# Designed miniproteins, single chains, continued (3): the designs that were tried, part 6

Each design is a single chain, and the fold is of that chain. pLDDT is the mean over its residues in the fold that is shown.

## One batch from the design tools (miniprotein)

Design m8176
Fold by ESMFold2-Fast:
Structure m8176 (fold): chain A 98 residues (1-98)
Amino acid sequence: QVVKSKELTEEQRKKADEAFDKVIETFRNEIKRLLEEGKITVDEAITLVNKALSEAERIKQAAEKVKDNENARYTLEAADRFIDELKKIQEELKKLKE
């Protein structure tokens, strides 16, 4: 299957993981920058994270419906990791609130 399948190769998965980690880190850094520059409030930042979390959970639910596909299982794992990181950002923001 690896020579004919539309499934992600190990190299493609590695690049996708690295790109995904960059997206998470960019999101975290952007929220932090906007807060430090006074362009958003902590409550506004929490609202943005909650919206992103809801979208990530929706993607996870969609992937779970087609999990028999290897690429869909990879998407599910990536969505879980994104949800975990968004929850960490949410907790960091709560600590900044007071």
Scores: mean pLDDT 74

Design m8177
Fold by ESMFold2-Fast:
Structure m8177 (fold): chain A 64 residues (1-64)
Amino acid sequence: MSALELVQRGTGLILRGIGLAIDHGLKQGRIISATEDDGHPEQKEGLKLYEEGKKLLEEADKLG
């Protein structure tokens, strides 16, 4: 897998995780970070995507 492909995939996952955190925060009436674990399954899903995306970016950095 190329470094560019890892960056594209990782960035997409991070953005999706952020989007889920924003949606969850709006439903809860508060601002929630994609890196915050508040115990809700919806937020845990967003956090997982964010962490997976970050790991792909770290892998791309090692290849570039």
Scores: mean pLDDT 76

Design m8178
Fold by ESMFold2-Fast:
Structure m8178 (fold): chain A 107 residues (1-107)
Amino acid sequence: SEPMKREEIVEITKKEVEELKKYLEETDPELAEKTTPAALILARIYAEMTGNEDFKKALEKGIEIAERLGLSFEQAIEIEIKLRKEKVQGNMSEEEVIELIEKILKE
């Protein structure tokens, strides 16, 4: 697949965060508050790399990773871009995904 451009990632992620927050405000307002652009990027990475089919679980994990590592939106975008270049397949464990993200952050 073609790697998405940085500007496309920014625009799509911001739009998806706004739409997702509106959806979650009625059902899970605490999850809505924690849903940031960085968390959504990490949710996408987690779901794709682990093959996770439960979007809510992927989002909760993306929030956990973003908070634990103190990731900004800009750092999350750089991680997504670098991981797309690595062509990683959807069979990784949670621990392997976190280790790979930490490795990218140290580059």
Scores: mean pLDDT 77

Design m8179
Fold by ESMFold2-Fast:
Structure m8179 (fold): chain A 97 residues (1-97)
Amino acid sequence: ELPEDLSNREKLAVELVLLVLQGLRAAEAGSRDREALLARLEELVGPELLERALREAERFLKTKEVTPEIIAVGEELLRALRATSEEAAARLEELEA
């Protein structure tokens, strides 16, 4: 469980970073599903942000410490995913026309 002094937004940001790492770990290494997940995440957030997210998630698993860095990268992931969600909604409207 995350520290009580974190805001709900900061908790969501940290949980998103951890979910990305857990999703990749659940997929079998070298599997098509894992490669597809990595490619899709790189498409959505870019390789630099994805690398930062995985690094901060692994640091948290070792230390159990919430750092400003894991919060910052989580918020960047939330912004990137939100932008993609809005684009997906617009594309769905275009297909229904």
Scores: mean pLDDT 71

Design m8180
Fold by ESMFold2-Fast:
Structure m8180 (fold): chain A 70 residues (1-70)
Amino acid sequence: MEASKLVREAAEHADTDPERAIELLKKAYEVQLKNLKTLKISDEALKRYESFLKDFYERAVAGIRERAAA
């Protein structure tokens, strides 16, 4: 789906255009959050997924930025 395509494109651009890769990851994160909020899942599962997505996304962006700055 859209988020998967954005993540794939971000990976392809991470080394050559880190700012574009970061922007694509931000869009993927927003799409995943929007889709997650429409799911009819347990409150515990929703909170876990939201926390995991935020942490995973922030770590991925930080990694790209650190690599680009090196």
Scores: mean pLDDT 77

Design m8181
Fold by ESMFold2-Fast:
Structure m8181 (fold): chain A 72 residues (1-72)
Amino acid sequence: SAREEAARRAEEAALEAGADEESARFAGETAGVAVDPETAAHNVELAALESGASEEAAREAGKRAEEAVEEA
């Protein structure tokens, strides 16, 4: 499904951007349920920060989740 594809792409993109495995998983889950790119990016960034990711990793995860949702 488009949701599963968005989740997979967001997770892969976050890992490539340097996010840890936990942040990447959060990016995937958020992209999979979000209906718009901005919401996915914001929620992923906040969730990653709360899970212990660096500000840089969280920001990259959010950006990649936004791109993944836009392509889905």
Scores: mean pLDDT 70

Design m8182
Fold by ESMFold2-Fast:
Structure m8182 (fold): chain A 98 residues (1-98)
Amino acid sequence: MTMERLRERMREVARRAGIEAALRAQRDGVGSTRERMLYEQEAFFRAVRESMRLADEVGADSMEVLLWTFRAGAEAARIFEELVAEGVSVAELERLLA
């Protein structure tokens, strides 16, 4: 696996984590800022953990790769916030995960 492919897989992990968290928040009827922040944090940590797992599988352990995993977390949180703010429907979120 090239470093470019690893980074692309981390971006896909971030995208799915953000969308999945938004889907759960919409299903749960989350309306408060506090509750929304808990789902946002879950999206962040899920993306970081899965990205770290991908890096470990290919033996990539540099500081640069660690920064990529945290960037994936931040991207998942951003995607979550954007989708929730736009009021994207459960059906549309399920379509995005297909």
Scores: mean pLDDT 85

Design m8183
Fold by ESMFold2-Fast:
Structure m8183 (fold): chain A 87 residues (1-87)
Amino acid sequence: KEELIEKLKRLQERLNRLRKAIEAVDKLIAGHALSPEERRLLGREAVRVGIIQRKEIKDATTAKALLQQELQRLEAMINKYKQELQR
């Protein structure tokens, strides 16, 4: 139970970072400038999902699709662990 709570907390933190990365990609697609913090966050999350190797995201639409797939995967895992905690 305690192990599941810690796992859930880590997944929730990852989910929040991924949502912020998707927001940053949406800003790029809309032609808005990113802050240095938003650029670092997006680059970090893009490397984790295998989009880039410490480079600028060349195709923002493809990057968004891959980040959204990872978001859906994490949401499914979080929901499964929440159900296990409620039993």
Scores: mean pLDDT 73

Design m8184
Fold by ESMFold2-Fast:
Order: sequence, then C-alpha cells, then structure tokens
Structure m8184 (fold): chain A 94 residues (1-94)
Amino acid sequence: MLSEEAAKILEELLKRKEFLARLYGFPEELGERVAVELTYLLTGDRALLPLIAAAPGPVLDALPVEILLRGAVLDDKELLDEGLARLEELRRVK
C-alpha cells in the first residue's frame, strides 16, 4: 500500500497524465507510467518499484521533481504547473 503522501502526489500527477505524456512525446497511455516514476522520485516509496519495473519511464531531473512535490503537498496547482513547465524546458534543451 502506498503512503498517504505518495498516494496524494500520484493522484495530482495522474490529473495531468496527458500533459506528462506530451512532454516526453509519448502516447497518452504512457502518462500514467511517467506519473508513477515522478511519484517514486519525489517520495522514495518503494511500493511504487513494481509499477516502475513493469513500465520504465524516462529519467527526470530532481529540480522539477522537487517543484512538483511542493505543489502536490501544498495542493498548489500553480507549483504543479511550474514543475511540469520546467520539465518541458529540460526536454526541449536535452
């Protein structure tokens, strides 16, 4: 069972799964995989590892992940959107 923090973060990221898929040029179905990987990077909750192993996602930079964590914990949608925008910037550069 996921921790309450991991469950909350995953729920918020799943609301943006289509946007997450677009950031990485993936089909919308892969947005859930990206959301799970982001949640693991943010929380370190090992209960997410089997889900990541079944569908590995892209490697994500820690800075945007930290912004996403703050947005999810504070229920601040502007911070969630900022974190996702930072991921998009890194994707375009890299």
Scores: mean pLDDT 63

Design m8185
Fold by ESMFold2-Fast:
Structure m8185 (fold): chain A 82 residues (1-82)
Amino acid sequence: DLEELQRRLGEVIRELRERAGLSQREVAERLGVSQSTVSRWERGEIFPTKEQLRKLAELLGVSVHELLERAGLLDLMGFLFD
């Protein structure tokens, strides 16, 4: 279920962002996206691109592997990063 996967990833993104002390606006500015895009990622309404996931993980101080593992999405590593 794509919606469930997006929702779980969004929850992890929000947790890591709050842990880093960053606002949605600050993440948006650092990644060159709109604040609306960050909000939609965290709500599970859209899925980040592979490039956006790489930059987001780097900004949050984690690996893409750790980000996906925390979201329960490790089985998607081959699909997302081939």
Scores: mean pLDDT 81

Design m8186
Fold by ESMFold2-Fast:
Structure m8186 (fold): chain A 64 residues (1-64)
Amino acid sequence: SSLLEELAKIAGVSVEKVRAALETIANQPTEEEQELLIRIAEKDGGISRELLRKAIEEVKRELA
């Protein structure tokens, strides 16, 4: 996924690490808990919320 590669480059980590983090967010039991982790990743990682949401939806499709 080119989106995961882009996120990995922005965050300065491997694609595998980005995928694992996004899977953790996608596996949260409530939308509120998922949104909290997205906000933390946005603030700490400097990644846009729109880009994070798109990546999480992509990972959710792959996990389904």
Scores: mean pLDDT 76

Design m8187
Fold by ESMFold2-Fast:
Structure m8187 (fold): chain A 58 residues (1-58)
Amino acid sequence: DVSGLQKIVDNTRGFVYSGVRSAIEEALKRGITDRDEILSLVPDEDKEYLQFLLDKYL
């Protein structure tokens, strides 16, 4: 279920970190729900923040 990813997008509207936003949008488009696969879509410096968002909404 990709509803958690949609909640991340909705709650990060003002978010300027394009890499994390692009990764979530790509995961939504492809129906990716696996955390490790979603995390692989961002560079290492963005992984901690993306992991925080996934923990909160997924």
Scores: mean pLDDT 73

Design m8188
Fold by ESMFold2-Fast:
Structure m8188 (fold): chain A 68 residues (1-68)
Amino acid sequence: SMEEFKERQERARKLSEEASKAQAQGYLDRANELYQKADEAASDPEVAAQLRAQGEKERERAEALLKA
């Protein structure tokens, strides 16, 4: 039936979305860890800036995955 087809499509969409969200969360967790390390390294501005830049790259990876 159309209802069964629609339910299967909706389930497939949700599973795909959950998989992408889980992968993106991994990148966001990495970004947050790097931001925390940058804050802890605040006494060394150059090291802090490098850690923030690495965190931004991980955040951008997460956003690209969620936008796709």
Scores: mean pLDDT 85

Design m8189
Fold by ESMFold2-Fast:
Parts: sequence; C-alpha cells; structure tokens
Structure m8189 (fold): chain A 91 residues (1-91)
Amino acid sequence: SSMMEAQAKALEEEMKKAYEETKKATEELGRVLGSEEAGNLLGKATTVYQSALGRAAADPAKRVQYLEAGLAQLKKIKEEAEKKKEEALKK
C-alpha cells in the first residue's frame, strides 16, 4: 500500500540520518583512540546500512522490518562509539 511505501521511505531517510550521525561519532572516537577501532565500527555501520537497504529492496513484504532492525543496529553502533569515547576520556 502507499502508506507502507511512505513508511519505508521515511525509515530509509531516518537510517541515512542515523548512519551520518554514527559516522560522526566514529570520527570523534578516532580522534581519541585512533583510526583502527573507529574504522571497525564505521565498517560495521556501513555493512548494517547497506544490508538493511538491500534486504528491504529484495523482500518488499519484510521491508519495514528490515529497515527498523537496521535503524536499531545503527543507533546501537553510535551509542557504542560514544561510550568508548567517554570511557577513553576518563583514563
């Protein structure tokens, strides 16, 4: 339905925003702990983002579920980057 397509497009935009915010969080982590650990989290975020969009495109019946799962995973990766930065700054 048009409503489900609108919901999926809104989730795709939310995921793009979450991915961009996660990239910024990993860049900030890289300034504190170095590029290797930041690069690992960025790689994970990129894989989550691309996989969720790919699965959503391949299986329209589960599109919203894949996008919601991907969005939740991106938010967790961002929180992990922020927490690691915070813990490093306490040393």
Scores: mean pLDDT 84

Design m8190
Fold by ESMFold2-Fast:
Structure m8190 (fold): chain A 53 residues (1-53)
Amino acid sequence: SMAEEERKKRLEEIIRLSVEHLKYAVNVVVGGNVEENRKKIDELTKEIKELEE
């Protein structure tokens, strides 16, 4: 439906902005825990994708 297409477009935009924001946040961290931060980004991205359904 049209409503579902609109929701999908907004969710995709939210996901892209969220991922970019998280990447920036990780880059601010100096030293250590970079891998853990990347895993957290992946987890949050999956949760956002769940909302898309």
Scores: mean pLDDT 68

Design m8191
Fold by ESMFold2-Fast:
Structure m8191 (fold): chain A 100 residues (1-100)
Amino acid sequence: SEERRRIAEELRKELRRLIDAFDTGEISEDEFVERVVAALERARREGLSDDEIARIAAEQVFLAEMLGRPRAARAILEAVRRVFGDDRVVEEVRRLAAEA
């Protein structure tokens, strides 16, 4: 829906802001993970499906890796693990990021 597209875009923008803050040292790795967890949980409460959130997380992992920010990519995967568990969703995010 139109509203789900807006929620998805807001999540992408927030994750990008957090990546930049982590890259500049404005926030620690632990703070970055906690804030990414909060952003993913908010998107889920607002109506995004697990598959939609996994796709957005995969996009950000891919972009972080392409920009030479592997620590940010790993921290996003850790946040996904904390929100969804150490299973299908984390492996799906890794696969989608590798396919991009």
Scores: mean pLDDT 85

Design m8192
Fold by ESMFold2-Fast:
Structure m8192 (fold): chain A 91 residues (1-91)
Amino acid sequence: MKLELTADLATGSAVATFTADESGEYVLSIHAEGEPLVTKTEYLEAGQTLSVTLRAAESGPRVVSGTVMKVSSGNILIEKTARFEFVLRLP
C-alpha cells in the first residue's frame, strides 16, 4: 500500500492519495494546522486509489498530515507528514 502527500502551493491545495494493496473499507484523513480535518471513507479493491483534498484558507508554512485506517481493524495502517509553504496570493 502507498500514501502520498502533494501540494499546489499557489492554490493552497494539499492532496492525500492512497493506493490499496487489499480489498476493504478505508478511511483517509488529511489535516493541517489551523484547518478543519478532512476525511473520506470508501470501499477499495486491490490497486484502487482514494484521494482527499484539503484547501488552506491562508498562505504560509503548514505541517500537513495524512493518515489511512482500515475500518475492519480500526488500525492506522500508514501515516505521512510533510511541510508545505503555501503562497495563495501575492500582491
Scores: mean pLDDT 79

Design m8193
Fold by ESMFold2-Fast:
Structure m8193 (fold): chain A 105 residues (1-105)
Amino acid sequence: MEEQEKIEKARRFLEGVLELVDEYQRAVDEGLSPEEIKRRLQEVADRLVAEGKLDRETADNLVRVMLEDPEAVQRILDALAKTDDESQLPEVAEEVRRLIREAVA
């Protein structure tokens, strides 16, 4: 029961992270300016915070990382790709949170 709650919280967090990263990749592929990319990411981040998938600090830090350190985005995607089953979601979520914190330090 307690493990299932941790998995569900991790899944919601990782879904929010993936949605924000997907929007970043789409905006870059569309050839948007850095200012337009920032605006689009902020709109998605605000929605994810309102939905409870990300907290404000994590959402703002992730937007900053995507704009200032594209290599950190690839490290986040690599961490997500290591997930073979649902039992690993809490560990992957903690690794992603660590990568975001280290990138903004």
Scores: mean pLDDT 81

Design m8194
Fold by ESMFold2-Fast:
Structure m8194 (fold): chain A 97 residues (1-97)
Amino acid sequence: MKVKIKATGRVLAPGSRVRRATLTVEVEVDGKKITKEVELPPASDVRPGQTLTFEAEVEVEVKPGAKITNASVTVRLELEDGSVVEGPGIAEEAEAK
């Protein structure tokens, strides 16, 4: 069956412009780790200290009756100055059968 996971990540904007933004969702199903990565559009008009919110929906295919034991979300921003900012996110099951 397919399970939809809504991933939301929030991070404070750094002093440098965002070159690339990525959302990584890790889901553990019956001891098996499934990783989904989503590339997000870079924010064009960002001020230092502004809260950036990223949302993505991913589908994970699981065996009927399997239990999702862990779900984690990480937002990664790669900046034009070469630095990297990472923040935790929230994962929520949107649909399960």
Scores: mean pLDDT 73

Design m8195
Fold by ESMFold2-Fast:
Structure m8195 (fold): chain A 89 residues (1-89)
Amino acid sequence: SLVEQAVLAAERKDWEGLLEYAERLAESDDVAELLQAAVFAEEVYVEGDEELRERAREILRRVAEKLAKSDDPAARAAGEVLLKHLEEE
């Protein structure tokens, strides 16, 4: 699965590979996959180099916007918290 491949990339500190899997998960409309995309993109944002950080931030924004539109109150709350975090530079 994409999630298993992303976990392996993170264990290897392959931040470019992790970001690629996060981007693919971010294309989903499934709340669980979007939450996993956010976790992986946040890891790249914290641990990656300057070039990867900007791309990770964009993925986090897209995921947060999708989560904020969810019918699930917990998913909406997660999206709102993530958007606030991204505005705190």
Scores: mean pLDDT 83

Design m8196
Fold by ESMFold2-Fast:
Structure m8196 (fold): chain A 79 residues (1-79)
Amino acid sequence: ISENVKKELMYLNELDKKAQELRAQALSLQKEIDNAVTNKHLYSKEEAEKKIQELENRFKMSEKGYDEAEKKVEELLLK
């Protein structure tokens, strides 16, 4: 029981850290997307679209990771 509780607490702490990192990453990626859109003229249309898509994909992955982490925290709290 005690060891199981410790493992769950460690996992919750890791999920919290991951969620915070994903939020910070998402904010950073959104700024890069905005910058890439603003400076579109510095790239070919293909390069600009590819760069924006890559940044958007990373942003979506960060949000998905956060949602999955939150769901896992809820599962653990429910026992």
Scores: mean pLDDT 67

Design m8197
Fold by ESMFold2-Fast:
Structure m8197 (fold): chain A 75 residues (1-75)
Amino acid sequence: SFMEKLREKLRSELDPRHAEAAIQSLDFFYQQLLKQNPNMPQKELEEELEKETETILTVIRLAVEDSAKRRALLA
């Protein structure tokens, strides 16, 4: 399925600890998107899910970088 493709991308791109949280976030977004837009065309749904996946990856990568930088500054 398209969702499993995106979950697999998150598992491959992120540390296992962050991958689990990212997948939960993506699954929550998917459920909310369906609830708010029940008649959304499949193509548009897939485009929104791909955008959210990239956003999740960016946010987690930035959070990991910020955490490492803060630890370095406080050490």
Scores: mean pLDDT 84

Design m8198
Fold by ESMFold2-Fast:
Structure m8198 (fold): chain A 60 residues (1-60)
Amino acid sequence: EKLEEIKAEMERIDAEVRRLEAQPLSPETLDRLFELGVKALKLAVDYVIEQREIERERRK
């Protein structure tokens, strides 16, 4: 369930990055890309943590 939410958010970030890459480069576009990159890294960490937690719960 939580993994599904993280995956959905990652998909949204990927779509936004592709859209921004199609736009002319500007300081605002670059700043937004950086923000999305940081958010993606945090989500990747959360994904790994949740995956590990699910494995633990399954092995109770």
Scores: mean pLDDT 78

Design m8199
Fold by ESMFold2-Fast:
Structure m8199 (fold): chain A 99 residues (1-99)
Amino acid sequence: MSLGQQVRAFAEFLLAAWESNSGIVKKLSENTMEVDVGKIEAGTGEEGRELLERLVGLLEEIGKETGLVKVRRLSETTLEIEFKDLEKALALLHERAEA
């Protein structure tokens, strides 16, 4: 897979984890997830951490340009991601990950 395809697949993994309120991703609300970076690194190694970093970078760029998503680093191991419009944010993420 291309790097963009891997980032997309990783985003889908995080969304599934969010919907299930998994130990890796906590469902704080219908539009907000808390990601445990330490658990991702422990479960997926350096590859998963790199994909998470690239995904977060794309979401931060989308948030800065559109306001559709906000990413907050609560600690070195905890990220909060809030979607103002999940469908539109994911469409932009898909487009940018393929670039």
Scores: mean pLDDT 80

Design m8200
Fold by ESMFold2-Fast:
Structure m8200 (fold): chain A 74 residues (1-74)
Amino acid sequence: GEERYREAMERAQAVSDAGAAAGNIGAAMLGGVGVLAGATYAAVGEYEKGAELAERNARAGERTLETGVTEVQP
């Protein structure tokens, strides 16, 4: 429930912060979208759906950090 939501939101925020720090705008945006989507669902009491969306976007951002930073290297 809420514990999973908290973990998911922290993960999405960490991805956003890491993307911004690395200059990886795609990862920063994916993490940010995860946080916004998660918060939107939480606002209507749907913590499980919020957690799922935050996790999904965090995973996409993590993949972008791994492949984008490795491939492009600013």
Scores: mean pLDDT 80

Design m8201
Fold by ESMFold2-Fast:
Structure m8201 (fold): chain A 88 residues (1-88)
Amino acid sequence: SERDRALLEAARRLVEGLKQDIEKMKKAIESGNEEEAKKLYTLANSRIGYLETLVEELRKSPDPEIQAEADRLEAEVQKLKNEIEKLK
C-alpha cells in the first residue's frame, strides 16, 4: 500500500541517518570528544527505537515485498546496534 511504501521510505531515511551518526560517533571517539560521542549515542538510540517501531509496523503488511524489505531493515538495524555497542 502507499502507507507501507511511505513507512519503508521513512525507515530507510532513518537508517541512513543512523549510519551518519555512527560515523560521527567514531570520529568523536578518535578525537577524544567524549561529550559529542555521548550525545551521538543518545541520538542513535532514539533513531533505533523509532526504526524498531517502523519495522514492526511493516511486518504487519500483507505485501510479501514489504515484508522482505522489513526483514532486510531488521537485519541492518541489528548490525548497526551491534556496531554502536562495540563503541561504548
Scores: mean pLDDT 86

Design m8202
Fold by ESMFold2-Fast:
Structure m8202 (fold): chain A 62 residues (1-62)
Amino acid sequence: SLVGKTFVAIKDQPPTNRNSLGVKKGTKLKVLEEVDEDTVLAEVLGTGLRTLVKKDYIEEIE
């Protein structure tokens, strides 16, 4: 399960029409929910903003 783990964006992700804010490479995220097989709902660390992020754009950090 990815929920509760911290990730970093490894690529820039542009904003989309599915309540997805753009995330820049290097943005740290906490996964709140696994939405589907390729997407998570995450909270941006430092701002508290929530966004949908593609799993292939993020990497788990220690």
Scores: mean pLDDT 78

Design m8203
Fold by ESMFold2-Fast:
Structure m8203 (fold): chain A 86 residues (1-86)
Amino acid sequence: SHMEEILKQLEEIKRENFRKRRDEADKLAAYVKEVLSRFYPKELAEINAEMFKLAYLASYKNPEVKAQVDAFIARLDAEDAALRAA
């Protein structure tokens, strides 16, 4: 019973964390699409946003991918900020 309670709690935490990561990935992919759509054809922006979403989800298991994803977001933030300041 105690082990079953622990396993249930771990499964609930796992589902919550997965849902939060998916929601964050969706929001970030939408942001990537919005920013890229200012510079690239819509179709290319959509493809890149979907690829980014897959990379973001993979970053949870791969620190090198996480570093690349974080760098990409930082670059987009800097480019968006520069455009807003111009």
Scores: mean pLDDT 81

Design m8204
Fold by ESMFold2-Fast:
Structure m8204 (fold): chain A 74 residues (1-74)
Amino acid sequence: MSAWQSLSPEVQQQYQQLFQQAVQAAGAGDMQKAQQLIDQAVQLLQTHGGLSPQQAQQLRQEYLDTAQDVAARA
């Protein structure tokens, strides 16, 4: 199952909020803030969703790539 399905409803909401804030920060050109928010979201999945360190790194890179794409379009 995906890491998302392993999260409690509260952690799922926190994750969604962090991800939304990261996208907003990237769209505003604040890549440093976007990276910090992505790190926090991935850490939630690692701590509560059972993500391995390797999976966490892969997901972080995917999110950073997405944030860079969003920033480039801003």
Scores: mean pLDDT 76

Design m8205
Fold by ESMFold2-Fast:
Formats: sequence, structure tokens, C-alpha cells
Structure m8205 (fold): chain A 103 residues (1-103)
Amino acid sequence: SLLEEARRHVELAEEYTKKAEESTPEEALEYAGKALGHSTKALRAASQLNTPEGEELAQRVYEINQRLREILKEVRGEHLDETIRNLQKVAEESDKMVQERQS
């Protein structure tokens, strides 16, 4: 049934979203992709139900998508922080080499 299909996909999307939240940045992107796939299938099935149960499942999909957006923001933030740290290290090493050559 469409209701059982929608519910199954919502449950899988919630599971993969949780895994993404608990994972490394690299793994989080893979799990977020899987969650989005199931979320999309759940919404398509739920939208055909035109019932209170279908509306509840669509609301759960909305909440999953909000969580996925936050995961993507956090992953991007961690990547930016690592890039900044790497740039600072290169600058410090460059300064050291210049000082050693002038002695």
C-alpha cells in the first residue's frame, strides 16, 4: 500500500539522517544522500494519500529535510575550518624559512 511504502521510506530517511548526524563529514554526505533519496520517495507516496496519515508523513519528511540542511551547513563549516588551519600552517612555515635564510 502507498501508506506502508511512505511510512517505510520515512523510517529509512530518519535512520540515515541520524547516521549522518553521528558520522564523519565524508560519511555524513553519503548518509545524507541516502536519507534524501528515501525522503523524496516518502513524499511522493504520501502526497498521493490525501489523508491525515499522509499529511503526518509529509510533515515528518519536512522535519527530515530541515535536519539534512543543518547537516550540510555543519559539514561545510568543518571543511572551511580545516582549510583556514592549513593556510595558517603554510604561512607560519613560510615565515620560519625566511627568518632562517637571513641569519
Scores: mean pLDDT 74

Design m8206
Fold by ESMFold2-Fast:
Structure m8206 (fold): chain A 75 residues (1-75)
Amino acid sequence: PSREELEREVNESLARMAYTIAKTKGGPIDWSSSTINEAIERLPEEEKEKILATNYIPASEEFGEIVKKIVLEKL
């Protein structure tokens, strides 16, 4: 897919995760079937560790920007 299409998919996945976090009041996210999780599996181990550490932080602008930047830049 084009970079623009991938960015859109990542943003849509982030929106769904943000919604889930909000609804569960900051509960953990299941990454196992999301588009972002699939992208994470394709990253070097060190970058995956950075994203996974962020995954347990409540959804915020910083969370979204960090995950989006790492995923899109490393693919």
Scores: mean pLDDT 53

Design m8207
Fold by ESMFold2-Fast:
Structure m8207 (fold): chain A 99 residues (1-99)
Amino acid sequence: MKKEEQIEKLVKITLEIAENIEDVEKVEKLIREAAELTDPSLSDEEKNEIGREISKRANEKIPNTLEGNFALSLLALGINHEVIKAEEIKKILEEAKKL
């Protein structure tokens, strides 16, 4: 996959997570999709570069809200190939709402 296409898809996933934050099963699927789009053999420097570009593009489209910031954090889990289940996402979201 071309790097530009990968970044564009990851930005779209971030926006979908933010829009559907209360649908934890959908969010779990979106995180898994983000993991599938990211090559696990990428260096930490390459992953950081992709993350910076996603944050830059998403920041223009996502309001500075709890949902937007949380979506970026969940996307980072996908990029790092972290396995997270719907029940864990729900727990993290509830903890984040406490602030």
Scores: mean pLDDT 74

Design m8208
Fold by ESMFold2-Fast:
Parts: C-alpha cells; structure tokens; sequence
Structure m8208 (fold): chain A 93 residues (1-93)
C-alpha cells in the first residue's frame, strides 16, 4: 500500500493526527504536489492544530507555483477565523 493510500484511509477513519504524519512525509517526498499540502493542512485543522495548519498553508505558498497563492492565502484566513472561534476545520473528501 502506498503512503498516499494509507493516509487517505486514515482520513476516512477520522484518524487525522496519524494522517497528518503520513501527509507530512508525502510533502517532503513531493513538495510540488498541491494535494499533499492541502491534505496536511486540513488534517491539522481538523484536530484544532490551527497554528500548524496556518504554517502549512504559508509554507505551501512559498513552495508551490504562484497560481496557488490566492487560494492558500484564503485557506489560511479561514483557519484563522476557525481558531478565533476554537472550531475544527472541515476535511474535504
């Protein structure tokens, strides 16, 4: 089973902390893969690790092509709003 398949399974099981660990490894292997950055940040946000999620979006914005910048900035803002309300971020399927 690939790391991606295992991480995706952990998301389905709502094991977001373990999923974040695997997506972190995937991001280190393929830093230009937008999906891995988004999944990592979503997993952090789902467990109220808002600071880690915001850091991940900012690091993604520095690493990925400029075309992702507006989206990543918006997502970081959404995490900031959730943090102010102490709410988890939704995880997209």
Amino acid sequence: MSLKEKADELIKEKKYVKAAGLYFDLVKEEPQNFEYWERLAEAYGAVLWHGAAIFTYHDAAKTLPEEYREYLRRKAGEVMEAWSKNEPMPVHS
Scores: mean pLDDT 84

Design m8209
Fold by ESMFold2-Fast:
Structure m8209 (fold): chain A 97 residues (1-97)
Amino acid sequence: MNDWSVLGIVFYESDFNGVLNMIKTNPSTKTIILAPTHVYGMTYDELKEIVEEVAKKYGIELIVVEPVGEVTSPGGVTYSVYSLDTMLELSDLVDKL
């Protein structure tokens, strides 16, 4: 029953504007969950820094789900690898928001 659980989104083409638009369309949002499966043209750390800046600017709590590893393709896409246990814990956390 958490309408904003979708804010734990995949940042395939993500930039600062994508996160801003999500906040604007969901003005009751108090928490952002960051669990990207892949990122284009940047590293996970660079995306995390951008999302942290947005969360701080709008006074929103940020919950970061750390991947167990990452791989960058020759095409510049960085893939994040998560454990099944971490994904199950994230689902339970979202249900409690």
Scores: mean pLDDT 60

